# Designed miniproteins, single chains, continued (5): the designs that were tried, part 79

Each design is a single chain, and the fold is of that chain. pLDDT is the mean over its residues in the fold that is shown.

## One batch from the design tools (miniprotein)

Design m18739
Fold by ESMFold2-Fast:
Structure m18739 (fold): chain A 99 residues (1-99)
Amino acid sequence: MKEEIRELMEKLGVPKEVTEKVLSEIKSEEIVPAVKNLLRYKYEGDEKAREKIYEYVEELLEREDYEGLSTIEKIAEILGDLDTQIYIGVKVLEKVMTS
């Protein structure tokens, strides 16, 4: 589970301190694909990975999985992915207030 993320982060040249913070937020194997997509978008500029992150955020919102949303948001913050943080925040606010 966490070893796959650690290996990917080492390959991408992510600092050990950042790697340990990301791994500490991973509580379930369910979020591992989304974390891999966050890493690919942040470090490789993979726009398809970003699309998959956004699809997963919408899925979590539909299921009202706020723990999963919080986890992805915290990891995006650790990685400095402001776009993903804003997307999650706006979608959560919209869902709670108007839907």
Scores: mean pLDDT 81

Design m18740
Fold by ESMFold2-Fast:
Structure m18740 (fold): chain A 92 residues (1-92)
Amino acid sequence: TVDVTAPVKVGEATGTAKTTKIVAVVDSLSGLEINYVAGGRPGLIVDKDGNTVEALGSNDGVAVAASVYDKYIDEVKENSKKGTPIYVYPSL
């Protein structure tokens, strides 16, 4: 079980990565949804087959570069609604 606070969209205010928790997570960010990693590891984006397409780096939760998030926006939208907590950092 992971909890997330203040997930933010690409190109908007950046949130702070914290301990991730799925209970109150978004199943969509700006109309997008992101799958939770099948292996139970926060900080990964997976494709429709459950393969890791991008690793996310964060000590206290999940974080992803804005460019990385943008790359997978359409794929996530199709395969999501799994409640992945994501913090978007423009400098990652």
Scores: mean pLDDT 38

Design m18741
Fold by ESMFold2-Fast:
Structure m18741 (fold): chain A 95 residues (1-95)
Amino acid sequence: SEEERRRRERQRQIAEVLFETSNKISEIMNKELNPEQSRKVQEIMGETFQRLLDAKSPEEARKIGEEGAKKLEKFSPELAKLVRETGERVAEIKS
């Protein structure tokens, strides 16, 4: 149960990171994007965050963050940077 507790704690920490990032993304979207762009960003964000939750290694988490960032660059460099940094934060928790 100690190993299970540590696994649950890591998943909780990852969920908190993703929630914080989601709030920051929403703030940027509200300032800079139109409704069509916002829908596309939300789709990319949802896919990226699900993949980050399911990532099996720190290296996989970084790769997922970088792929998400590349998809977001055309909408906002700030969103791309934020998602890349989120992948790094998830990787650190999984280390």
Scores: mean pLDDT 86

Design m18742
Fold by ESMFold2-Fast:
Structure m18742 (fold): chain A 67 residues (1-67)
Amino acid sequence: STLTVTISSYDAEKNVATGTANGRPASVLGKLEVGAKVVVGPAGEPARTGVVTKVDGNTVTVEVTSE
């Protein structure tokens, strides 16, 4: 299943988003791997797809696919 990440910071120049996987237990967040495909976006808005580039506890950094 694809994990949803809520964006807290976005670098448009690099197409990189940093955020958290709200509502997920810490054990699941600790299992996210660099290279994992995720969906990113705030609840109720169109989601973007990205790839995890960094995991730090409950915070993930994602390289977002920009259309």
Scores: mean pLDDT 62

Design m18743
Fold by ESMFold2-Fast:
Structure m18743 (fold): chain A 85 residues (1-85)
Amino acid sequence: SSAAQQARREEEVAQRRELLIEYLQTVHGLSRKDAEALVEALEAGAELARAGAAAEEVVEAMRAYLEERGAEKALALLEELLAQE
Protein backbone atom coordinates (compact mmCIF):
# COMPACT_ATOMS: atom_id res chain seq x y z
CA SER A 1 0.00 0.00 0.00
CA SER A 2 1.04 3.63 -0.49
CA ALA A 3 0.88 4.21 3.28
CA ALA A 4 3.24 1.29 4.01
CA GLN A 5 5.66 2.47 1.30
CA GLN A 6 5.58 6.03 2.67
CA ALA A 7 6.24 4.76 6.23
CA ARG A 8 9.22 2.74 4.98
CA ARG A 9 10.62 5.80 3.14
CA GLU A 10 10.16 7.93 6.28
CA GLU A 11 12.03 5.29 8.35
CA GLU A 12 14.90 5.13 5.81
CA VAL A 13 15.16 8.95 5.74
CA ALA A 14 15.14 9.09 9.56
CA GLN A 15 17.87 6.41 9.79
CA ARG A 16 20.13 8.18 7.25
CA ARG A 17 19.56 11.51 9.01
CA GLU A 18 20.47 10.02 12.41
CA LEU A 19 23.65 8.42 10.98
CA LEU A 20 24.73 11.79 9.57
CA ILE A 21 24.02 13.51 12.92
CA GLU A 22 26.11 10.85 14.74
CA TYR A 23 28.92 11.25 12.18
CA LEU A 24 28.99 15.05 12.64
CA GLN A 25 29.08 14.66 16.44
CA THR A 26 31.77 11.92 16.43
CA VAL A 27 34.08 13.09 13.62
CA HIS A 28 33.59 16.89 13.69
CA GLY A 29 32.75 17.33 17.39
CA LEU A 30 29.42 19.11 16.85
CA SER A 31 26.78 19.16 19.59
CA ARG A 32 23.60 17.31 18.68
CA LYS A 33 21.81 20.67 18.32
CA ASP A 34 24.47 22.01 15.89
CA ALA A 35 24.58 18.69 13.99
CA GLU A 36 20.77 18.73 13.59
CA ALA A 37 20.90 22.38 12.43
CA LEU A 38 23.57 21.55 9.81
CA VAL A 39 21.55 18.57 8.52
CA GLU A 40 18.43 20.79 8.30
CA ALA A 41 20.44 23.44 6.40
CA LEU A 42 21.75 20.78 3.97
CA GLU A 43 18.22 19.43 3.46
CA ALA A 44 16.90 22.95 2.71
CA GLY A 45 19.85 23.57 0.35
CA ALA A 46 19.19 20.29 -1.48
CA GLU A 47 15.53 21.28 -2.02
CA LEU A 48 16.58 24.67 -3.44
CA ALA A 49 19.11 22.96 -5.76
CA ARG A 50 16.41 20.55 -7.02
CA ALA A 51 14.21 23.60 -7.74
CA GLY A 52 17.02 24.98 -9.94
CA ALA A 53 18.55 27.59 -7.61
CA ALA A 54 22.09 28.72 -8.38
CA ALA A 55 24.91 27.36 -6.17
CA GLU A 56 25.46 30.82 -4.63
CA GLU A 57 21.75 31.03 -3.63
CA VAL A 58 21.89 27.54 -2.06
CA VAL A 59 25.01 28.43 -0.05
CA GLU A 60 23.54 31.77 1.12
CA ALA A 61 20.32 30.05 2.25
CA MET A 62 22.32 27.46 4.26
CA ARG A 63 24.40 30.21 5.90
CA ALA A 64 21.30 32.24 6.79
CA TYR A 65 19.59 29.18 8.29
CA LEU A 66 22.57 28.41 10.57
CA GLU A 67 23.12 32.09 11.53
CA GLU A 68 19.44 32.51 12.49
CA ARG A 69 19.67 29.43 14.76
CA GLY A 70 22.99 30.46 16.34
CA ALA A 71 24.61 27.18 15.27
CA GLU A 72 28.14 28.69 15.32
CA LYS A 73 30.12 25.42 15.15
CA ALA A 74 27.91 24.10 12.32
CA LEU A 75 28.36 27.39 10.43
CA ALA A 76 32.16 27.19 10.93
CA LEU A 77 32.19 23.62 9.52
CA LEU A 78 30.06 24.70 6.53
CA GLU A 79 32.48 27.59 5.79
CA GLU A 80 35.48 25.21 6.07
CA LEU A 81 33.86 22.81 3.57
CA LEU A 82 32.99 25.68 1.17
CA ALA A 83 36.53 27.13 1.31
CA GLN A 84 38.04 23.79 0.13
CA GLU A 85 41.02 24.68 2.39
Scores: mean pLDDT 82

Design m18744
Fold by ESMFold2-Fast:
Structure m18744 (fold): chain A 56 residues (1-56)
Amino acid sequence: DKRKLFDVKGVGAERALVILSGMQERPLKKEDIDDLAIAFGLSPQAKSELAKLLNL
């Protein structure tokens, strides 16, 4: 299922790896998804998909 992060519109491979690396250091929270969406310029739909894939 982590491969689906690579398919989220606006995330791509490099950004997916950054997210996965961050998750290894600490658990992600819903607030982190908001920050990532702003930083990456994600649409509301892409942000929702990312949150679902991360079970948040």
Scores: mean pLDDT 73

Design m18745
Fold by ESMFold2-Fast:
Structure m18745 (fold): chain A 63 residues (1-63)
Amino acid sequence: SQQQQLDELTRQTNAQLSDLAPSPETALQLSNQARQIVDQNKDDFEKAKQQLDQFLQQVKQSQ
């Protein structure tokens, strides 16, 4: 289902954010931002994926 795909996408994104984050507090803040992106795009998987990919690139560039 679309919800299962969103849940898996969120899980994978959170794992990558945890690896990129310098602290557990930062990892939690980034995960909360990723959750907001998913919540805003819960009915559009492709848009959710695109926005999460963009967010991950921004996080990588800020390191």
Scores: mean pLDDT 82

Design m18746
Fold by ESMFold2-Fast:
Structure m18746 (fold): chain A 79 residues (1-79)
Amino acid sequence: MSLFEEIPPDPETQEALVEALRELAKRHPKPLVGKDPIEVVKEFAEDLVEILRKMGRDDLAELVRQAAEKYIERIEKLK
């Protein structure tokens, strides 16, 4: 949820993010049960960044990349 808090809540930004998430869901149809949480977050963030850049939203792609890196760093430091 904190990932979305860093993004302006204007309708155009929200629509772009929803479209990117729908595309991300199509790329990951398999259940994520049993996968390493860090690996899952990394794969999802990389795909989401690529999708957002293809949509011309480099600003959102950069925010997603930074938020994902912070999340991964937190998990890695937790053992």
Scores: mean pLDDT 70

Design m18747
Fold by ESMFold2-Fast:
Structure m18747 (fold): chain A 110 residues (1-110)
Amino acid sequence: SAQEELIRDVERAVAIAEAFFKYNPELVKAIREIGDEVIRKLKEQKFESREEAYDALRKTIIDIAKNKAGMSEEEIKQIEEDLELARENPDLRDVYLANVLMRIAKAKLK
């Protein structure tokens, strides 16, 4: 399903981001916590379409960036751009989502 595909994309994104920061345990922990919350919120919902599932992913990530990481409007715009690239490029979705998770984790630790 679209939900299962997006959950796998988030899981791959977490793995990519963790591998990139394997020597920074605090950043790895933050990446895992953000990824786990995104996956949890996706699992709590049912989606009628792939577009609806992706919109839920986008809204969840932006909510975490604003309310848990304290990101600015300018930083949120960068997150939204990477999320649109992830939407348009499913073959690279895990890479774009990894970049999003890394940005949010870095902001959360500041």
Scores: mean pLDDT 86

Design m18748
Fold by ESMFold2-Fast:
Structure m18748 (fold): chain A 65 residues (1-65)
Amino acid sequence: SATVEAFIEAVEARDLAAARRAYAALLRIVSTLPSSHPEVQEAAAVVRALARDPRYAPLLDQLSA
């Protein structure tokens, strides 16, 4: 989805402000749609993958605080 792509781009660019905005949009998707929805599953998988990458983990930690 465009929201997931925007989040990946912001995290890769180390743009914390853009990453926070995109992360807020992902949280809205997760809270609004059922957990079985493809967009929710995609968002969760991407956040997990980026959080496990040592290049991006510190930025992801800042987003969840």
Scores: mean pLDDT 82

Design m18749
Fold by ESMFold2-Fast:
Structure m18749 (fold): chain A 74 residues (1-74)
Amino acid sequence: MLSKEEKLDIILELLTDPNSKLSEEEKKDLYLYMLQLEEELSQDELAERFGLSRATISRRFKRALEIIEKKYNS
């Protein structure tokens, strides 16, 4: 499995690489997941901060992980 540091590096590459061709929704999902990794925010804290449900945060994290895994295996 990818480490926290490896996931963060992949997210930063995807967000800064003009050739990544990510949608705005995918960028938002990655940004939200990056905040959890970088700022040590829990899913509950992110849900409160952004006015989202825990289920919404969990779903967005799952999508972010799928994007990261796809990039890692490409």
Scores: mean pLDDT 77

Design m18750
Fold by ESMFold2-Fast:
Structure m18750 (fold): chain A 100 residues (1-100)
Amino acid sequence: SKEEAKEKAVKEIREIWDKYFPEMEAALKAGDDEKLRELAGKLMGEVSEVITKIEKYLSPEEIAKIRKLIANAVRALVVDKDPEKARQYLDEAIELIKKA
């Protein structure tokens, strides 16, 4: 169902974040911008694949908003060096998926 697909997508996005976030936080703390960008690229790729699997249940406008929030989360880590702000954007994206 749409609800089961959304719940699975939320779980997969959280699992992707939990996999990469500790490594990204370590790279951020070490000032390793190259490693941080590499990990951010991998995270974005895996999250994009999850969103693609559920795009049939979302409007184009909802997809665009979710993708923008994930991009903002990555920018908060890579550019702003703010992991708390990154988590806030991720949580907003997850809430949009749940409410769709």
Scores: mean pLDDT 85

Design m18751
Fold by ESMFold2-Fast:
Structure m18751 (fold): chain A 64 residues (1-64)
Amino acid sequence: GMKQMTEQQALKSLEEVLALSFSSNASKIQFLNFLQKEAEEAGFVMSEELQTKLEQAIQELQQA
């Protein structure tokens, strides 16, 4: 069945993407952008903490 996106699922996905040691920074950014799009399409409103973590992760990956 269709599962609704939860804060826990979104956070776990973010952590899993960041843990991918064999992936390029560009690939990680692409996965994080996809996670954000999936959340928007699911009607899931991210917490300010999760949104900040996502934005910081993307910025750090872009700077490297």
Scores: mean pLDDT 72

Design m18752
Fold by ESMFold2-Fast:
Structure m18752 (fold): chain A 59 residues (1-59)
Amino acid sequence: MDSIREAARRLAEIDPELRETAEIMEKTAIELSKNPGGRTLASLIERSLRLEAERLEKK
């Protein structure tokens, strides 16, 4: 599932000034997820992006 990419895109749509930051975090999380030792950090980055996007938009 493209959860990290979608979370980053959603955040960038809510706040265009965060677009570059969201893209960097997306790329970092994807790269980390390619290695078993990096998957925990990749999951944390994805969760942070998703929660921030939800907080900015959802009640």
Scores: mean pLDDT 74

Design m18753
Fold by ESMFold2-Fast:
Structure m18753 (fold): chain A 79 residues (1-79)
Amino acid sequence: SMEQQLLYDVALGMARMFIWALRLALETGKITKEEAEKMAKEFIRRMREILEEAGVPQEKIDELERETRREVKKVIERA
């Protein structure tokens, strides 16, 4: 639906902002790599729960989770 698409687009934006904030926090020494991994797992878990409750297709949720996990891994490995 249009509502599900809008929520998905908002989730994409939130994931990008989260990754940006995570990178900045790691670069400035505000958090450790272990803290970053914990924060990322919690963010992904909450995002998945919200999208599932809203009825977003599972394939779309899995795609967003996979992309987010990949970008998070890159950010943590570069720190």
Scores: mean pLDDT 88

Design m18754
Fold by ESMFold2-Fast:
Structure m18754 (fold): chain A 67 residues (1-67)
Amino acid sequence: SMVKVHIVVADPRDVPRAVQIIELAGGKILSRDATTIEAELPASVDLDALRAMLEAHGIRVLEFREV
């Protein structure tokens, strides 16, 4: 089973790195714009750990929610 997530980052320059981290976690990017990423992840993925990983890489996450 899969879950969809909506992620907003503060800096558009961080979007490419955020995409790489999400893809390495097994995520599929459904869409993205300047600061927003829509992704689909296996339901087994720890979403809190994924958010923490983004923040550990210097990405300021303004919003992270399951859709």
Scores: mean pLDDT 90

Design m18755
Fold by ESMFold2-Fast:
Structure m18755 (fold): chain A 59 residues (1-59)
Amino acid sequence: SHHMEQQREIRIDQALLPLAKEYDEKLKEVENDPQKRRDILTEAEKDFEAKRAELEKNP
């Protein structure tokens, strides 16, 4: 049901918060390096997609 799907998305978003904090800290360390920031953002995007996919498989 839509309600169950929404609840699942909320749980997944909550589970991703620690990963978001890790990448926020990394980005602060390279604030003055645009190339490093881009690399970290690209890695973060891939990590979030992979983690979300795993969480969707094993909620």
Scores: mean pLDDT 77

Design m18756
Fold by ESMFold2-Fast:
Structure m18756 (fold): chain A 80 residues (1-80)
Amino acid sequence: SEEELRKKAQELLERMGELFNEAVESKDEKEIKEKLEEMKKIREELVEIKKKLSPEDQEELDVLIEQVDNAIKYLEKKLK
């Protein structure tokens, strides 16, 4: 159901926040890279969920995916 998909997206976004916070606090480049790869995998899962939602819910999730993309870019910049 769409409600189950929305709940799954919320759980993935919560996990994304945990990974981002752990990566920001880490001084270990290897740990940051591992967290970043998990975040990228979660982003792909969010994109797949988005395809199955109504147009209104797709727009809402697009805004959240943009925030995820900004978090990923921030961490990639931190590694360089």
Scores: mean pLDDT 86

Design m18757
Fold by ESMFold2-Fast:
Structure m18757 (fold): chain A 71 residues (1-71)
Amino acid sequence: MEEAEKHYQEGLEAEKAGNRKEAATHFSRAAVAYLKAGDYEKALEFARRGLELDPSHPLVRAVLEEIEKKL
């Protein structure tokens, strides 16, 4: 989906700039977009990537909890 792809690209850009927290936010948004598309596997992958970049990020945690409810 266009929305997921956009957030993924924004996450990669932030990661290259050294902004791990911002990258985690964008990857979390990509995970939400995949979740809405019904792609739970990709949603989980991006949520985990966000968690690795910023384990304390509240959006990352919220997305993971939302994905777990769908599995």
Scores: mean pLDDT 78

Design m18758
Fold by ESMFold2-Fast:
Structure m18758 (fold): chain A 114 residues (1-114)
Amino acid sequence: DMEKKREEARKLLEEIRKLLVEIYENEKTDKEKAEKLKEEAKKKVEELKKLLIELDPERKEEIEEFEELLLALFEGKLPDWALEKAKELGIEVSREQIEEDIEAYIKTLKEKVK
């Protein structure tokens, strides 16, 4: 059961990563499509949060911080506070390399999931 939840969280993280790439690709050319993709991504982030809290309720605060970081990434270029928060959580990315760095973000998040 717990292994099944971990695999489900891993799949959600991969789906969120793909959605982030699509959102950034569409932000400049099709804002309406980007907004729809953001709505889908937000739903998947909420499902991920629920699973992660069930897997490790002792880490609720850290899980909520990761959710806030992921939601901030959906709102466009990485904001200053989200970049600073990522550094505090051990995630290193630059605004100039967001598309390349999304994979590193997701890898780090996967490593922090039990």
Scores: mean pLDDT 66

Design m18759
Fold by ESMFold2-Fast:
Structure m18759 (fold): chain A 66 residues (1-66)
Amino acid sequence: GPLEGQLALQLAGYYAAQGNSEKAIEYIREAVRHGGATKERMLALADLAEKAGDPETAEEARRIAG
């Protein structure tokens, strides 16, 4: 549900900050499955990933945001 999606997005942000794009993107996909991946949250995650030096995660988050 949405709470599980929110937790998945928090984990995506954690892994993006660690430079682990593979795990960050995996958790973005989990957030989408759980319905917690709102446009606002995806754009916030994209900004976080970009500032952390993880452009791959930022691009995936923006793609899902639409």
Scores: mean pLDDT 83

Design m18760
Fold by ESMFold2-Fast:
Structure m18760 (fold): chain A 105 residues (1-105)
Amino acid sequence: KSINIFNEYEPLFYEDIKTVEEAKKAFEEALEYTKKNGKKVLLVLKVSGMSDEEIEEFRKWAREKIEKNNVNNLTILILKENNPEDQELYNRLLKGIKNPNLLPK
């Protein structure tokens, strides 16, 4: 199944995110990438150790960073490794990208 979002967004994939600190690091790397390239970026985080509360903490922090810096080019998608629907979506996203290995991790 095609995912039209890749026609507009360049995806950055991070796997095995276990902590809020690791998620924040991935966000900062994606933010630097958007600043250098000026492209719309979809930051895809596959989380394997974060609770729902930790995910919400990260989302609030990232939203505040985006708003404070007036960043219109960075969108975040958080997928849980222990959720079968999220794992299916993650695999579909990976298959929709022909050169994922060329993107910053």
Scores: mean pLDDT 75

Design m18761
Fold by ESMFold2-Fast:
Parts: sequence; structure tokens; C-alpha cells
Structure m18761 (fold): chain A 66 residues (1-66)
Amino acid sequence: AFRVGDVVRLRGMLALVAAHDVGIRAGDLLEIVEITPDGMVTLRNLATGETLTLPASALPDHVELV
């Protein structure tokens, strides 16, 4: 399971789409900074400081724990 403080990389087709939309490149390192009770996860790009919010249910299919 993913936890606040975990570092992940985006993977797969959703990763490429999300990276294009929010300026995060596939392969960038993202830190999990928040997991909400309604099942949303906020990721912060360690290089740029940009944030991306995804459903927690999407994480196992579209991100890889570093």
C-alpha cells in the first residue's frame, strides 16, 4: 500500500497523459504528500514542486514505488 512520504514514478499511458497535462515528465520522482479519506492522493514533483492529484485506486496500475 502507498503511504505519505513514499516516492513514486508515473508509468504507462495514463502517466504520459498526466505528465503532458500537468508538466510532469514520465520518469520524474513524485512524493506522496497527502492521502485523503475519500481516496484521493496528492503527489508532488521533487524537481519542480508541481502537484498532481489522482484517485488512490489509480496508483497500483499507473505508478511504481521507488
Scores: mean pLDDT 70

Design m18762
Fold by ESMFold2-Fast:
Structure m18762 (fold): chain A 63 residues (1-63)
Amino acid sequence: GQTREKLLQLIGEILRIIGDILDLERQLQQSTDAAKIAQLQAEIAALQAQLDDLMAQMRSLPA
C-alpha cells in the first residue's frame, strides 16, 4: 500500500543521510583546522536535523 511505499522511500533517504553523516564524522576525526572542524560540525548538525525530520515523518505513518 501507500504506507509501505512511503516507508521504503523514507528508509532510503535516512540511510543516505546516515552515510553522509558518517563520512563527515570521519573527516572531523582527521581534521586539525579549527575552521574546518567548525564547518564539519555545522554540516553534521544540518544533516542530523534532516534525519530527525525524516524519522518524525516515518513515525507519523499509519500502522
Scores: mean pLDDT 84

Design m18763
Fold by ESMFold2-Fast:
Structure m18763 (fold): chain A 73 residues (1-73)
Amino acid sequence: SSELEQLIEKLRENRRETERKIEELEKLIEENKEWPEKELEQLKVKLGMLKIAKAAEEMVIERLEEKLAKLKE
């Protein structure tokens, strides 16, 4: 496999890890709605940052997959 294919696979693994962290935080917030507003807001900020990171990871993967497709033409 090419170095580019290996990089794409590694980034997909990192994206899956980010997805797990998002799911864990969403569950934590949903199960603990009674917590002080300040604590919940801090978790929501962290969740927002992880969602931005996931979107960035998906965009990078898409660009690299497009580059790989062109190399196979």
Scores: mean pLDDT 87

Design m18764
Fold by ESMFold2-Fast:
Structure m18764 (fold): chain A 81 residues (1-81)
Amino acid sequence: SGLDKAIELLEKAKRLANEETQRQLSDAIGLLEAAKVSSQTEDLLKAAVTQIEEALRLEENEEAQELLREAIRLLKEMLEK
């Protein structure tokens, strides 16, 4: 699913990220995992996108930034359907 792919990208980004970004990505992953089993899926996806966008602003690793941009793209596509 798109959620599983987004979580996979965030886990990969987290391994490259600094400590501050890792905390924000852990929170975002938690929101996406909750979205899989929740009736509040849209709200949880929006919250996760906000957390990832904040992480992207703080991240300096170019490979992590690219993974975060791809995760945001996938999640926004899910919100537009």
Scores: mean pLDDT 85

Design m18765
Fold by ESMFold2-Fast:
Structure m18765 (fold): chain A 74 residues (1-74)
Amino acid sequence: SRRERALAALRRAVAAGGGRLSADQAGLLISGMLAKGVISPEQAQRAGELLRADGRAELSEEQLRAILTEAGIL
């Protein structure tokens, strides 16, 4: 499913980032999922808005999961 592909993409990105992503890395993850057809443009826009509103310099897997869940991705 798209949800399973999004979760797998998140886990790979977090593992590559040593357990956390910067806000810029999280933005690249969202853009990458959109480019690969894993998420819709509306989901990508919402996730980007939530990342900007959050304002953290670095995000844990749990924090990223919360953002992606609120965006309707997870």
Scores: mean pLDDT 87

Design m18766
Fold by ESMFold2-Fast:
Structure m18766 (fold): chain A 109 residues (1-109)
Amino acid sequence: SENREKLVKMLEKLGFEVRYENGEYLIKITDEVLEKLSPYFKNLEKKPDVGKWLTLEEFAELLRKYGNEELADLIEKVIRGEVSPEELADYLVRKGLITEEEAKEILKE
């Protein structure tokens, strides 16, 4: 649960809109997110639809479908507790998707 909360906060810093409904986090793809993540999709012709609400698991599946297997694998491993949220934060900082300052703020909570 704590891993899911930290993951969701990282996605909010990327520009996702977030809701918590019926014990589940839903995230919405925005134009900002699509622009930031589009360089990491292998097939730009198959870009995800803006405004679609997804579970964290559905988002990971979407990333695989569009060829971002590395980010998909990291998200799923954080959800399962197999890797720390700190490893996902490091990935996002290395890719320039969030700042080191944003990562530190999320991980201190």
Scores: mean pLDDT 77

Design m18767
Fold by ESMFold2-Fast:
Structure m18767 (fold): chain A 77 residues (1-77)
Amino acid sequence: MSPLEALDEMEKQVEQAAKNGDKNTVVALGGMAVGLRTSGGTAMSFQRELSKLPLDEAAKKTLEEIKRLKETQQTLS
């Protein structure tokens, strides 16, 4: 599976979780996206901040991080 396909699936999972009111999944995916680009410590800090936000705001921030990863992968792969 290509990196872009994996990120597309992650983006769909965030959108689905947000529609279903599943904040735990949105926070987990947000941490995963940040961790793939940065570090585990940064991912944990991001998850902590997402947990303080309403679901819609948390989903928006998670989708922004996935978009950054997709842009990087489109340039490199």
Scores: mean pLDDT 78

Design m18768
Fold by ESMFold2-Fast:
Structure m18768 (fold): chain A 77 residues (1-77)
Amino acid sequence: EEEKLIELAKKLGVDEDAAREYARILVEAGLNYEEVLKKIEEYKKLDKEKQQELRKKSIDGDKVLGVIMLLAERSKE
């Protein structure tokens, strides 16, 4: 699972060291590759107002949400 998440982050333009850190954060939180993809897809479907609320929440210390949002924002481009 960690290896798949590292490759996902790298495909989305994250450098290798950050990709490894993000993958570790997600795996330590109990998320697998399919769950991460689902959360990314869910975030991308949200309107701008809801996306901004989640950004505020991630700034308040939710590292898992912060990683999901970063990957989702990069994948929208």
Scores: mean pLDDT 78

Design m18769
Fold by ESMFold2-Fast:
Structure m18769 (fold): chain A 74 residues (1-74)
Amino acid sequence: MTTILTKEEAREKLDSFPPELRAALEKQLKEYDGKEVTIVLIEDPENREITVNILVKKDDGSTEIKTLTLPLPP
């Protein structure tokens, strides 16, 4: 399953995420507080992992992608 969140939606849903994912997202949201950020969550049930892609939009219209891999919650 793939979930796409704005920075605001991610903040609003933090309490619904597992502690590990919540902590990782809080850290990244603080790091990019002044930037336009889109968060893409990709669940990998085969490996029991969730991939977090943080897409940071730059002033020139280019996008920087930061990727984190976390354990998938039960």
Scores: mean pLDDT 76

Design m18770
Fold by ESMFold2-Fast:
Structure m18770 (fold): chain A 68 residues (1-68)
Amino acid sequence: MEARNREREEAVEKAKEAIKKGDYEEAFKILYERAKEELLALNSPWSEEEIEEKAKEIAKEEFEVLLK
């Protein structure tokens, strides 16, 4: 649990740095990849396509929070 939370925090910090530099595409990509890996680790009954869509939704919400 702790290691997973640290990976999330590191991804968020990298995304913040990308936003600070104006690299919004890189920031979103970092958040998306992290969300996708977390969803895959849960062994959910979702298909790969559903996981990708859910990861995009999570990344979008986090990205909007970081822009504030």
Scores: mean pLDDT 76

Design m18771
Fold by ESMFold2-Fast:
Structure m18771 (fold): chain A 87 residues (1-87)
Amino acid sequence: SKLEELKKKLESLPKEEQVKVLVHALLNKEPSEDLSEEAKELLEELKTLSTSEIYSLVPEELRKEVIEREVEEGVRQLVEAVEKVTK
């Protein structure tokens, strides 16, 4: 299946890049410059998936780290959006 192929590609990346790619996909973010070309290509593929499909690809050992980073970055985005409106 497509999800199995994407999971194999994700698992070929270093653990830190796996977390970054998953967080970027969940938050629908543009790729950061520190991501490898393989990670950037995978991110674009993951962005075509639903949120539930992306979560299904998260390795169990990385689940807590991915969720914590998603929450932290999501809060940061909300704060920045509010500050932009408030001046």
Scores: mean pLDDT 81

Design m18772
Fold by ESMFold2-Fast:
Structure m18772 (fold): chain A 58 residues (1-58)
Amino acid sequence: SRQDVLQATKEMLREIGDLVDRLLANPDATEEQRAELLAEHRARVAQIRQQLQQRLAA
């Protein structure tokens, strides 16, 4: 539904905000640590997308 899309959008925006906050909290982070945070962020966004797809398919 449209409500599910709006909820997923809000969750994705929150994930972007959380990523930025985590990067700003550790400016001395190594390239490897930053890559790991980005990978975690992508996994969370993929999970939100998958849940939305399941709700739309049901």
Scores: mean pLDDT 81

Design m18773
Fold by ESMFold2-Fast:
Structure m18773 (fold): chain A 96 residues (1-96)
Amino acid sequence: SPEEEALRFFEKFEEAVKRVQEKIVESGDEEALAEFKKIMAELQKRLAEASKIPDPEERLRREMEEVKDFAEKVKELAEKKGFEDLAKELEELIKS
């Protein structure tokens, strides 16, 4: 169902993002960590705005659009840092 697909999408996104954060922390790359934190802060602001949408279907669509946009940004960061497996996982998530 669309609801089940959305839940799987968000779960995979959270898992992929967590692994990118873990790899950045392990690398000691403070610049990459700062960039990652900026990306996440922007996502939080956009999701907060989407939460104001009264229609649940429109809200879910907006939330998925925002998450996909930020998945692209996290993917670009992962590619830049050589985290190829994580970048591929995020690319597959965006394409779904």
Scores: mean pLDDT 81

Design m18774
Fold by ESMFold2-Fast:
Structure m18774 (fold): chain A 62 residues (1-62)
Amino acid sequence: SNLIQRAQDMIAQIQASDNLDDATKQAYIQAITSTLNRPVINPAVLQASIDRIQADFDAAQQ
C-alpha cells in the first residue's frame, strides 16, 4: 500500500542522513518497523506514526 511504501522510503531517508547519529537513526527506524510488524496494521495508526517520525526527523535535520 501507499503507506507501507512511504514508511519504507522514510527508513531509506533516515539511513542515508548525515545529520543524525546512529542511535537516533536506530530509534526512528525501530519506531517505524515496530508499527509495520504489528499483527494487525491499523492504517490510521500507521499514518500517525509515520507523520510523527517524519516531523521528528525533519526537526533533527535542522
Scores: mean pLDDT 76

